# Ledger of designs, part 50: designed miniproteins, single chains, continued (3)

Each design is a single chain, and the fold is of that chain. pLDDT is the mean over its residues in the fold that is shown.

## One batch from the design tools (miniprotein)

Design m9707
Fold by ESMFold2-Fast:
Structure m9707 (fold): chain A 94 residues (1-94)
Amino acid sequence: MEVKVDPKIKELSPLTKSQLQTEIKTIKALLESKTDPVVVIAQLNSLANTLKSLGLEADAVQIKIFAERLKVDDPWAWGMLPKFLDALTEMLNA
């Protein structure tokens, strides 16, 4: 699956970008520490709600898809989620 991020993310305020970067870093740390999937899923649902509230609907939907696929321990979701989070981080730093 191709990693796509909404270009509108670049237009967010510096404070909002910093808040999203903190949420993404938290999820990345949980993935690196091989934390319980339930905790990762909860953080993904929180991030999806934040993205939706900012009008980033497509990105929110992608995060929700990852959360649902992690519930069934889908290897694709475990492999692709870090790449999507990296793409979000790159767009936030632009």
Scores: mean pLDDT 81

Design m9708
Fold by ESMFold2-Fast:
Structure m9708 (fold): chain A 63 residues (1-63)
Amino acid sequence: SRSILLAAARDLGVSVETVRRAVEEALAVAKQKGLEAGGRVLADRLGISDRAGLSLLEAVLQS
């Protein structure tokens, strides 16, 4: 949801658009290769740990 993207953008010091684009790419990967692969893509795009990337992707999917 937008509220999760806003919180992540604030915590990471990046724009909401940066988080949104990273999440869109991660969701495409997750659909083909599974949730852990999507989380890793999100982590790489945002410069965070694989665990944090997976946690953020799960939060987006559960909202």
Scores: mean pLDDT 85

Design m9709
Fold by ESMFold2-Fast:
Structure m9709 (fold): chain A 81 residues (1-81)
Amino acid sequence: MIEVPELSEAEKEEALAQIDKEIAHLEKMKAEHPELADLYDKMIEILREIQEKIRAQDTAGLAKLGEEYLKLGQEIVEKLE
């Protein structure tokens, strides 16, 4: 009653499934670009932390995790050029 979930159950399942697909993609990219493995590992770790927060209905730090994820993604894109 006093705790309202941020997402519906269906929205949580959709978000978790989408993150799983992204993790699988990053693991594939890590295998193709082992020189960037540390950056891909950090991105995968952040995505897994976001999944746990979604499951726990804990929004604390999600914005920070998202910002860190985007910064790592930009670093990888710059290095792949």
Scores: mean pLDDT 77

Design m9710
Fold by ESMFold2-Fast:
Structure m9710 (fold): chain A 67 residues (1-67)
Amino acid sequence: SEEDQIRQEVLAVIEASQKKSDELKAQGKVEEARKLSVETTGYAIRAIGAIIDGDLEEARKIVEEAK
């Protein structure tokens, strides 16, 4: 379904951001990693919230803006 596809794209963005945060932390860039984690949390809340509300148009827009 379209909802399942959007959900998979949201999870892919979150996974990529978590990997980048881990890489920054490994490089000693703890503050940059923290900022990215905060931004990723905000993205997840907005994207998942749109999906829960059934607003797939808004969810697609959020995913596209994160690319």
Scores: mean pLDDT 84

Design m9711
Fold by ESMFold2-Fast:
Structure m9711 (fold): chain A 98 residues (1-98)
Amino acid sequence: PPMSEDQQNLLKLTQGGLAMLRGLLMGMPIDEVIKRVKDFGVDATVKMEDGRVTFTLSHNGHTLTGDFDVTQDSYQRMDSQMQRALSLGQKNLTIKIL
């Protein structure tokens, strides 16, 4: 059977989120990171303060909200949580990494 519409939307959100995290880890300007996420067709709001990132991504009524420190460890933890959420077909996802 084909992937559900909810799973397709969540996959797009996770792709956008990972592109955002990679850009931030590479030290890209926030405006450039936001443009890259929007190129995936995903709406993005990103704020960075004292090395901590808060973001909200939206696509077709699905949301991904995250709050984490910009580190390789946080990237891996975020990726793992996004993959789990995708497998569970969650419509709205909030991720916090301390």
Scores: mean pLDDT 73

Design m9712
Fold by ESMFold2-Fast:
Structure m9712 (fold): chain A 87 residues (1-87)
Amino acid sequence: MLVIVFEQPPSDEAIEKAKELAKELLGVEPKSIFTTFLPDGSYELHLVFDEPIPEDKALEAGRKIAEELEKTFGLKVLDVYVGFPVK
């Protein structure tokens, strides 16, 4: 999965924009998208794909999505990573 970490909770509009950008940049729609609140006060936006996506392509797309969400919605991005159980 692709994860973008924010200092603030993303709005429904920001989540929809992330879905649109992920489809545009990766050529596939996220199977599911959800937000998780962390104990440190940060928020993770999870983009889950049903299809295998190369890690480098996912990270590049995640960085572009993060940049657009910061610019459009004033969100502060703390991190972008790909969630794998083992590397």
Scores: mean pLDDT 80

Design m9713
Fold by ESMFold2-Fast:
Structure m9713 (fold): chain A 100 residues (1-100)
Amino acid sequence: MRNKAAELVQQQLKSLGFYHGEVDGIIDDKLKEAIKDFQTFHGLEDNGVFGRATLEALLRARNPSASLEENVAAFQAEAGLEVDGVLDQATLDAVNAAVV
């Protein structure tokens, strides 16, 4: 089953030049390395996992002129999640459900 939230983060990492693989909605070892590269670039812990700080940095990069709340709401809408504009555990779980 395709994970839409994971597809959206793959597309964003690919757009930023950190990920060169396919947008398949799966967080495999190749995508984890891309996440680590992104984390290192932004001065975050390079654990290869979408925690709150990592996902916040990625979503802010989607539209730097918008607020975090606007970027989170847009992501939630595109991923088919409840739209509240809050980077909560449900939003994090939706992305991390794609980890294999």
Scores: mean pLDDT 81

Design m9714
Fold by ESMFold2-Fast:
Structure m9714 (fold): chain A 96 residues (1-96)
Amino acid sequence: SPAAAYLDRLEAEKDEIAESAVQLADRLTMGTLTEEQRKKLLEAVKKIIDDILAEARSRYAADPTLDVDELRREMNLRFLKEFIEALNKIIKGEEV
């Protein structure tokens, strides 16, 4: 299934995706993130990916006819929202 293949690939690439997201955040903040903030963001992004994967796999198990493009769109929007929220909390010194 295209949906199952997409989820398996995302799970396999989780660490690389998380590292790329942290690098992007560092560039967007003009390199002002501390090493501790980058580490916290990395762990937060990995958790976001895990939570999104768990929900997506649950939805796919309940309905294997799910449109992969719709699922991917929903996952991408959730990722962007939660990534921005996590970055803002880390900059403010709040728990994520």
Scores: mean pLDDT 86

Design m9715
Fold by ESMFold2-Fast:
Structure m9715 (fold): chain A 86 residues (1-86)
Amino acid sequence: DLRAKMEELNARALALLAEAKAAHPERVRAVLAETGPATRAALAAAPSEEERERIYRESLIAFLRRLGVDEAAELLRELVELYEEL
């Protein structure tokens, strides 16, 4: 059941991100300041909605890895792979 697995992965990733935000709000702010400009530039330069979605997903995974929430990053990476199967 692909849908059920996607729902589970998304819920777990969001829960881990929420915990990270609550525990370390300043760390989230610092990582966002470090990675945000490059992500915004890439999104602005993307020629299509499909490429913007890809850049966004990859940037979100990289953001979570830098934040130290590796489990959430891995869950989102798996979720992206499932979206590619759809």
Scores: mean pLDDT 69

Design m9716
Fold by ESMFold2-Fast:
Structure m9716 (fold): chain A 84 residues (1-84)
Amino acid sequence: GERYAEAAREGALLAGEGYEKGDAAKYTGGVLRAMGSGLEGGLAGPESGREAAEGARRGAEEAGTEGARLAGEAAVNAARGAAE
């Protein structure tokens, strides 16, 4: 059931790819995907929110770029806000 974590990780990886290639559309899409997955995870509950946040952080770490790190942080903030 780590669907939210997987989607958040993919979003952060996409943001990292876009950032590294200078593709603003990919970067923005990745950030929005990571945030959306964080939000949905948080809305599903605190546990799902934590898993979404972990997935986003893993994706950011794997991509190794500042753009991916920002997307990861955005997902974490969205998950916490939604989970209350």
Scores: mean pLDDT 79

Design m9717
Fold by ESMFold2-Fast:
Structure m9717 (fold): chain A 96 residues (1-96)
Amino acid sequence: SIQQGNQLHQQGLKLLQQGDYQQAIDLFQQAIDLYSSVDPNSPNLSDTLTFLGQAYLQLGDYQSAIRYATRAVQIDPSNRRARAILGDAQRALQRQ
């Protein structure tokens, strides 16, 4: 349900803020699965994909960060955070 997705998203955000990136990724992925089952183009899905991308960026997995941030931008082109994460990940990947 959307309510379950929202709870998982909020728990993921707390873990992300604490630096528990692996656990945040697991919760964001569960939230994405729930949101996608209801509306594949929802702003909630775009936001959760953005923070999933941020978690991968913090772990140095730039390819995964690009993948998820790109999807977030495709769903919501006005999502400034998603565009910022995408840009940061693309620049970081070019320096490898």
Scores: mean pLDDT 89

Design m9718
Fold by ESMFold2-Fast:
Structure m9718 (fold): chain A 68 residues (1-68)
Amino acid sequence: GAWAAAEAALDARIAARFASMTPEERQKYIDEQAQKALDAYEAGTTLTPEERAELYERIKKVIEVRYA
């Protein structure tokens, strides 16, 4: 489906970018993408500080595991 194709395109783009990055640049990129995802989620949802911190760490781990 269209969603799976969009995810595959995003994954390919991130993988290509990561191939040319230092570990420090990769970590910064992961942090930036995790923050953008969290901000998008918070636009429609009220989170406690604890929920916000947990979600941010979960998003980062998902990105790291996928692109490690």
Scores: mean pLDDT 73

Design m9719
Fold by ESMFold2-Fast:
Structure m9719 (fold): chain A 61 residues (1-61)
Amino acid sequence: SSEVEKAIRAGQGVIEMAEALQVPGAAEAIELGRKAVELAKQGNYKEAMEAVKRGEEALGL
């Protein structure tokens, strides 16, 4: 579904930003981005997007 694709994209985006920024929260953001992708693939869109938000917060976004 488009929602699952969007959540996977968002999780991958968090991982890519964390790898590029190399800030103190990067390791946490990578784990949260990976968790978001896993949750999205399981159809758990709401929890996937919450993991994306937490990943962004870890990066100071």
Scores: mean pLDDT 84

Design m9720
Fold by ESMFold2-Fast:
Structure m9720 (fold): chain A 95 residues (1-95)
Amino acid sequence: GAMAERRAVADEIFAEINRREAELDKQLPNATPEEKKRLIGEKMTLGALALSVAVLDVMGASVEEIYRVAARHYELIGDTELAEKYRQKAEEARK
């Protein structure tokens, strides 16, 4: 059902956020001051995405809306490949 599908999508996005944050945490100790600022900005954007997805899941938002929100946040990070992947998933969720 729609609730179970939405929960699965939220879990998928949280798993990707956790993977990405673990990668950033490995880079932070050896980062230059400029890189550190970028990495912290990326972590903040991932935190905002996690909160947004949690709220959308609780509110009963569509799978399409959740994927669109993920695409937007990855675009802000500059991950155009992952942003496009989530846009495609959003379009598929419309069908």
Scores: mean pLDDT 87

Design m9721
Fold by ESMFold2-Fast:
Structure m9721 (fold): chain A 102 residues (1-102)
Amino acid sequence: MKIREEDLQGLTPKAREAYEALLKGDFDKILELLRQAVEENDKQAIAELLSIIAFYSRLLGDEETANEAIRLQVKVLKETGDLSDELKEEILAFIDKLREKY
C-alpha cells in the first residue's frame, strides 16, 4: 500500500462515500467522485479513490486496470504542488475508459 497508515485515520469525505458506493456495487458513483476530486485538485482524495478503484478492479479479476490505478496513484503522490494538467488529463481519460468498460 502506497498511502501511509496515518492517512487511513483521516479518509477524505469523498473516499468514505466511494467506499460506501463500493459496498453497494455503485461503480459509477466512485468514478464521479474521482472526477470531482480531480476538478478540486484534492490529491489525497484522488489517491484514496484510485486505491478503491484498484481494489474493486482486482475483485472483478481485472489486474491490468488495478495496476494502472496504482500507477496513477504513485504519480499523484510524487507530484509537488498542484496536479499537472497532463496528469489530470491522464486520470480523466482513465475514468472515461472505465465508464466504457464497466
Scores: mean pLDDT 78

Design m9722
Fold by ESMFold2-Fast:
Structure m9722 (fold): chain A 80 residues (1-80)
Amino acid sequence: SENEKKIDELKKKFTDLATEFDEAFANNAPKEELEKIYNEALKTLDELIELTKDDPELVETLNELRKKFNEIFEKKLKEL
């Protein structure tokens, strides 16, 4: 379905953004650049959660992923 394609696209987008964040951090990118990537990743997760709201197991998994991503981001910002 169109929703399944959108879900797959958003999953890929989040994975690509997470990779972009790690690469930017490794290359000593400015805090503002890291925050921009992080905010786009969160928006992508929020869209994914909204599209999958009828799947409670997936929503739970995505909320845990969101928490983990936030914790990683906060830890990396403290290292700057």
Scores: mean pLDDT 83

Design m9723
Fold by ESMFold2-Fast:
Structure m9723 (fold): chain A 74 residues (1-74)
Amino acid sequence: MLTPEQKAQVQQAMIKAANEIVELGDKLGLSQDQTAQILQAFADEFQKLLLDEGKSVDEAYKKAMEKAKELIKK
């Protein structure tokens, strides 16, 4: 289980990611459904990197966001 400090960092990271992905999706003219799919892909990768691979919140965020941005370019 995540520590209280890690849980707070994860919550802040998810809020930041949601805002960044929604803003990027709006600027690129993506549908709400496409934006939601990208946010889900970020969440899945972030959870995998953080919980399964033991990455730091910052490293997990960076790699998950790189994956999300790759999906936008498809």
Scores: mean pLDDT 79

Design m9724
Fold by ESMFold2-Fast:
Structure m9724 (fold): chain A 62 residues (1-62)
Amino acid sequence: PQPRAVERITDEEAEQLRAEVKKEYPDNEEALKFVDLMIEERVSLETARAGIELLKKEIEKK
């Protein structure tokens, strides 16, 4: 392994984030799809977590 210039989300981190979102919103497929899109875009773990926090705020705001 070498020092990495960019911290990109790994498959394991992606699975953990998906599990967390599914646990909090088990019937919210839109939330899970949003997480999958962030993984496909190769965002960093920090960016993915920030996106999920915004998503959680939007769901709770209602």
Scores: mean pLDDT 71

Design m9725
Fold by ESMFold2-Fast:
Structure m9725 (fold): chain A 76 residues (1-76)
Amino acid sequence: SELERALAEWDEYTAKLLATAADPALAARYGELVRELLLQLARRRERGETPELAAELARLEAEARAVHAELVAANA
């Protein structure tokens, strides 16, 4: 499925990120946030968007952006 492929590709990227990151715990948190975002995006595609799902997607996107900024700073 599209979701299975996206998750497999993200898991491969996350493994590479964990191997090279200065802060592996922060890299793992980023990986988990994006993985959850992919799952919620798939839910939106299957069931349509609800206000609750839109709010959760916005929260996950904001959190992933914040953690990514921390990860970039840690690896600089």
Scores: mean pLDDT 84

Design m9726
Fold by ESMFold2-Fast:
Structure m9726 (fold): chain A 88 residues (1-88)
Amino acid sequence: MKEYEENKEKIRELSPAAARYLDLAEDPSLPLEEKRKILEEMIKEIEETLAQAEAEGLPQEEIDILQETLKNAKIYAESWEKIEKEKE
């Protein structure tokens, strides 16, 4: 629980797109299409941050948080794409 909350706070600091996604994920009035767009923006931003991580001197702990968040985000994106294709 505490590790999850700490990682959630850290990802907000490391990725503004992730902060937006986290804020909007709790809004049930937001369409899935908008949530998907924000999720895709978050994935792209985290990938860019990780590519620059060594040059920016990010601690390994923060790199690990970004990698785990990216992994989970990609799993959700793939699951959502499968649902969308089946509904088409």
Scores: mean pLDDT 72

Design m9727
Fold by ESMFold2-Fast:
Structure m9727 (fold): chain A 79 residues (1-79)
Amino acid sequence: MVTDAEVEAALEQLKENVGLKDLSPEAIEAAWQQYIAQVQAELAKAQAQGLAESDLQVYQANLARATAAIEKKIAELKA
């Protein structure tokens, strides 16, 4: 829904930023970790306010997929 769409939009913007030549692999990794920390904090607040566990699992699965994709990209840049 709206929250899921916002997360997807943010992930897409971050993927575009990852393509910037001026960013080192370390800077991309740090930026991604900071983003994940923010999203996890928001999910924790939503869960405390009654977010369904099934919806939380969907968000976590999407974050795991995005993290795996970013980690693969970072590994490619380091190779």
Scores: mean pLDDT 68

Design m9728
Fold by ESMFold2-Fast:
Structure m9728 (fold): chain A 55 residues (1-55)
Amino acid sequence: SSIIDDGKSLGDTARKLGNDKGKKLADQAVDYGKQGNIDKATTLIDQASDLVRKH
C-alpha cells in the first residue's frame, strides 16, 4: 500500500476513536507523503500508530 493510503487509514481510525492528536499526525503524514517526503511521512505514521494502538 502507498504511504498516503496508510496515513488515510490511520486518520480514519483515530477519528473513530476520538483521538484528535492521532488524527492530526496522520493527516500531516498524508500531506508529507503527497509532497514526496517519505521519511517525514513514515515518522508521523509511526507516531500516529503509537497513539491509536495499545502497547
Scores: mean pLDDT 82

Design m9729
Fold by ESMFold2-Fast:
Structure m9729 (fold): chain A 75 residues (1-75)
Amino acid sequence: SPIQEELERVNEEIGKIGRELAEKGSEEQLKKFKEVMEEGIKKIKELIENNSSDEEILEVAKELLERIKKILEET
């Protein structure tokens, strides 16, 4: 499904940013990343448990990716 392909792409981008933060990020960036990831994963798990649509899950995953991108862009 196109939505599943987009979810995989978002997950790949999140992983890439997470690795870059782990290698080059400040302690504050890593703390924010952990908090944002914990919050995002919890929300996605709740959506899956509630039989939410793949579209709704994708929207939350994209929001998570945007929050993580902002952490990476913090100088």
Scores: mean pLDDT 84

Design m9730
Fold by ESMFold2-Fast:
Structure m9730 (fold): chain A 82 residues (1-82)
Amino acid sequence: RTIVLLSKVENPKTVAVVGSIPGYEVLAEELGLEVVGTYKTPREALEGVLAGEADALLVDETENPEVVEEALKRGLKVVKRI
């Protein structure tokens, strides 16, 4: 699996994650990011970032390539791949 950090800003401080996926809170801590939103789906997490609820999104690129594609189309950038 390849997890990507997608951000609307150069230096994100807050991140949206899918609450049902284990380890994302640990990854956020390792990246120095505060988890401010837990969402049911990667699409809902992306919409939360677009609505200004978080600076960034952590998502599995291999399982959700369409969400990554939409995020990039909406102006988010890949800051890190894990």
Scores: mean pLDDT 80

Design m9731
Fold by ESMFold2-Fast:
Structure m9731 (fold): chain A 96 residues (1-96)
Amino acid sequence: SMEEEIRKAAKEIEELLEENRDDLIALETELSFARMYLYVKEIPEEVVEEVRKMLKEGRSIEEILRELVTKYKLSVEDAKNVVLYVKLEELIEELK
């Protein structure tokens, strides 16, 4: 189901961030992969900005993924990569 795919994607994001939380080089490498994905898939910057806004408003990763899929008509994989990109940028900034 879509809900199962969203929950799995949210867990994968959280696990990736936790596994690499203290490794700046690993985080920057993952950020580069997410950035390349967004570029190749031509994900609009407006969608990235909306994710930044939703995270600042305290919305959960699952809620953000659900909105990206339902309102913005992204695939779960596209939505996952947008959220990963923004979360990786935030985590890297916190480590500086």
Scores: mean pLDDT 88

Design m9732
Fold by ESMFold2-Fast:
Structure m9732 (fold): chain A 81 residues (1-81)
Amino acid sequence: MLSPVEEKILELLLKHGKLSESELIELAQKEYGLSKSTARRALKRLVRRGLVEREEGKRTLLSITEEGEEALYESLELKKK
């Protein structure tokens, strides 16, 4: 089950594709009013659960995984009550 914060982070990655951690946190603050610490903690949990992956190169980019997309869609369906 996704927390509301985790759902918002996954929605940003689904909408924008690959983002750096700084870009993701800035968008979470701008679009959802999340604090930097709240967004960063949610991101760490999502990476640990395999719902977000890190691509390391010249810059580390974050993207939603297939498992992350499924978890997001399931969470959205559960809100249809």
Scores: mean pLDDT 80

Design m9733
Fold by ESMFold2-Fast:
Structure m9733 (fold): chain A 89 residues (1-89)
Amino acid sequence: SKEIEEVLEELAEQLRQVAELLQQQGRSELLIQTLLQAAELVKQGELDKAIELLKKVLPKLTDPFDRQVAQAAIDQIELTKEKIKKLSE
């Protein structure tokens, strides 16, 4: 479905933009790299793998702000899964 492809591309682009902003701010390189990998998985429709990747990195992040960013990314991917289910039915 073109609608599902568009939703996935929009989410992937948002994750890439967040990673770019974090890089400009000198934030966690682990978080930046993980967000870029999650964006690629999202573009491929691998939402559960993207969530798993972020959840594995979350406890390794030492800064509370970086943890909040990772959690927000997880929440956004989970909301996108719900949106895709509605578009598929």
Scores: mean pLDDT 88

Design m9734
Fold by ESMFold2-Fast:
Structure m9734 (fold): chain A 55 residues (1-55)
Amino acid sequence: MPKLTEEQQLKIIRAVKKHMETVGPLEAMRLAAEELAETDPELSQRVLQAVESST
């Protein structure tokens, strides 16, 4: 499992928390991944893999 930096972890948490205000956790993770794809596609891919493994 690739080690995420504290900055990357906070980026994911922030995006997921933002979307969790309106949708469920799985949908929030998908939306967070789409948001992150514009600035950090590698981080976005990791979030998508986490959602995929939950489905």
Scores: mean pLDDT 75

Design m9735
Fold by ESMFold2-Fast:
Structure m9735 (fold): chain A 117 residues (1-117)
Amino acid sequence: KEKQEEIRKLLLEFSERFQELYDRVKAIAERTGSEEVKKALELVKQAGLLIGNAILATKYMPPEKAVEYVLRTLDQVEELLDKALEAAKNHPEVQAILEEMRRLVEETRKKVEEIKK
């Protein structure tokens, strides 16, 4: 039960920080009207939906199953962020935000792996 609560707290914190970074990309998309930035934003939105699904799906899972599910979700989020970085290759300000998102995914992965131990 406590490990389930730790996983949930970690995912909620991750989701909040991810949403803040998403809002920064959204502001650039709205300001510039760039189709490349809009494509990156769409991919980031898909990643955010996967994070939301992980929060719901893991709520009552045993800790081992919750960890496996979250790590798989983080792999999928990272793949979407790699595609978003390619879409935003001509937009250094967007790339900087996407690299912050990648660092957040890596930090979250390490914390989730610690819960497994």
Scores: mean pLDDT 88

Design m9736
Fold by ESMFold2-Fast:
Order: C-alpha cells, then sequence, then structure tokens
Structure m9736 (fold): chain A 79 residues (1-79)
C-alpha cells in the first residue's frame, strides 16, 4: 500500500472511532468535544500537506488523543 492509500484507510477508521466515541454515554462531553476538535483541525490542515506530512500530523494527533483519554482515566480513578 502507498502512504496515501494507508492514510485514507486510517482516516476512515478514525472517523468511525470518533462517531463511536460521540455515542458513548460514559465519556465526558468535554473529552468528546476536544477529540472531535482535534480530528477536524487535522482534516483541515491535511488538505494542504503532502502525504508524508499528513501521515506525521496524523500520528501526532493520535498521540494527543491518547494523552486526553489517559488523563480522563486518571481523573476517574482519582475520584
Amino acid sequence: MSVEEKLEQLKKQMEEAVEYLKNDPSVDEETKEEIEKLYEEYMEKSKTLSPEEAMKEFLEMLGRIAEILAKEQERNEAA
């Protein structure tokens, strides 16, 4: 698979994951909005990037989402 083909597949999977997250009642609304905003910002930014740069930004976005989810889990465990 080319980087471009792989990136398109990952973007589809991410869109499905965001929709799933939006329908999960156990996740805080603020967390949902933050993740959705990161995804939308990535989608806009990726339109002007090369496939290589878009892949790098996608991986950085995934890292940020993982940090957000880890912080939510920490808050729920601390309560």
Scores: mean pLDDT 77

Design m9737
Fold by ESMFold2-Fast:
Structure m9737 (fold): chain A 73 residues (1-73)
Amino acid sequence: TEGLLTELVARGLLSPEQAQALLELGAELRRVAPHVLEVRSPRLDEVAAILAAAGLAYERVDDHTLRVTLPEP
């Protein structure tokens, strides 16, 4: 999770403040494809709001899981 958040901040896709907020919301990030992340959190609606504010495309998979599609470099 922390390594993926550091990557997203380095790419300019998240602010450091947004990455910290995701950690505080218990967000767990996993790469499931080269440009697709799975995000799990008990506070999914708040995580979704941060991703939306960052302009990231996401899809709700279930009550605790989002899939986030990263832009190509």
Scores: mean pLDDT 82

Design m9738
Fold by ESMFold2-Fast:
Structure m9738 (fold): chain A 65 residues (1-65)
Amino acid sequence: EKKEKELEKLQKEVQSLIQELLKEGIVTLDEIDDLVIEVINEAEKNNWDEIEMAKLLLEKLKAKK
């Protein structure tokens, strides 16, 4: 349950940051899609859980800001 809450919190932070970066014109939808696909592929190859995937995605998005 607590792990589920942390995942939801991370996902909301990721979504908010994506929306902000798109609004500011820092990234395009295509760039976000490519980045998400890369993160998903890495997570699947390494058998990472959704929390680790969300953390990596958040890190990459913060680096663009």
Scores: mean pLDDT 78

Design m9739
Fold by ESMFold2-Fast:
Order: structure tokens, then sequence, then C-alpha cells
Structure m9739 (fold): chain A 77 residues (1-77)
């Protein structure tokens, strides 16, 4: 992957980890977190269409966001 793609993936991972922590702490709702993750998926798709990230980066970001959504659902129960 391009270095910029790797940096962007790491950024997304950090943002997702922070979001999950905020849900665990009750600072944001599971609904708000899920909405953010859905917007993230759409943004990754748009960035891929614009040629700003690689297909590999877009797929990795989508996996990260899907995994986070599962984690948020576990917290919500």
Amino acid sequence: MKKKDEEFIEFVKKQVEEMIKLVEEGKISAEEAKRGLELGKKMAEKLLEAGKISKEAAEEIKKILEEAEKKVEEIEK
C-alpha cells in the first residue's frame, strides 16, 4: 500500500478506538456511534471513487468500521 493509505488507515483505527471508548463511557450513544461508522463507510467509498485511496485501503477501512459496529452492538446489547 502507499504510505498515505497506511497513515489514513491508522488514523481511522485510532478514531474508531476512541469512538468505542466514548460509547463504553456513556459519553455518546450506540446510535450516534453507528451513524458515525455508516458515514465513515460512505466516505471511504467516495474517497475510492475520487482516487484518493487505493482499493486495498478502502477494503481495510470498511473491515475496521464493520468490526467497530459489531463491538458497539455488543456494548448496546
Scores: mean pLDDT 80

Design m9740
Fold by ESMFold2-Fast:
Structure m9740 (fold): chain A 81 residues (1-81)
Amino acid sequence: MAEELGEKAREAGRAGNGREAAELADKGGYEAGLRGDIEMMVEVARKGALGAGESGDGTGATAAGVSGIGGGLTGYLEAQK
């Protein structure tokens, strides 16, 4: 699930859909965070950022990276409750 969302984020970013890439990265990061999978959380953020970067969208790449990590932290903290 988180792995699939990371790959979809990369595909959306590569297509020039930086906003969709950030939304998918947030969702994938959140799922990884819920599992305590910090490596997958980082990987989802990285894939989203790479996809947007490949399309030349620097703002989208930053948004996808931040959203992936932010979603992951949210999921991780929610799992600790």
Scores: mean pLDDT 83

Design m9741
Fold by ESMFold2-Fast:
Structure m9741 (fold): chain A 77 residues (1-77)
Amino acid sequence: MALSDEETRELLIRVARELMNTPRSDEERREALLARLEGVDPERARRLAWEMYREGEIDLVTLVAIHDALAELERRR
């Protein structure tokens, strides 16, 4: 089931806060992102992540990590 724009944005904010405030290994961060983003529309999530970055809600490192995770999910499908 695809999330709404509001729900996707809230999920991305929550994920970004967890990643920025809790240092993890690259593998642990990847698995956490994949689990959190499994149910999202990747095109919608990519657009919303760019908007969040422009609004200052997430940093560049978090934006790149989210985009990489979305690409990985598409490759696993």
Scores: mean pLDDT 73

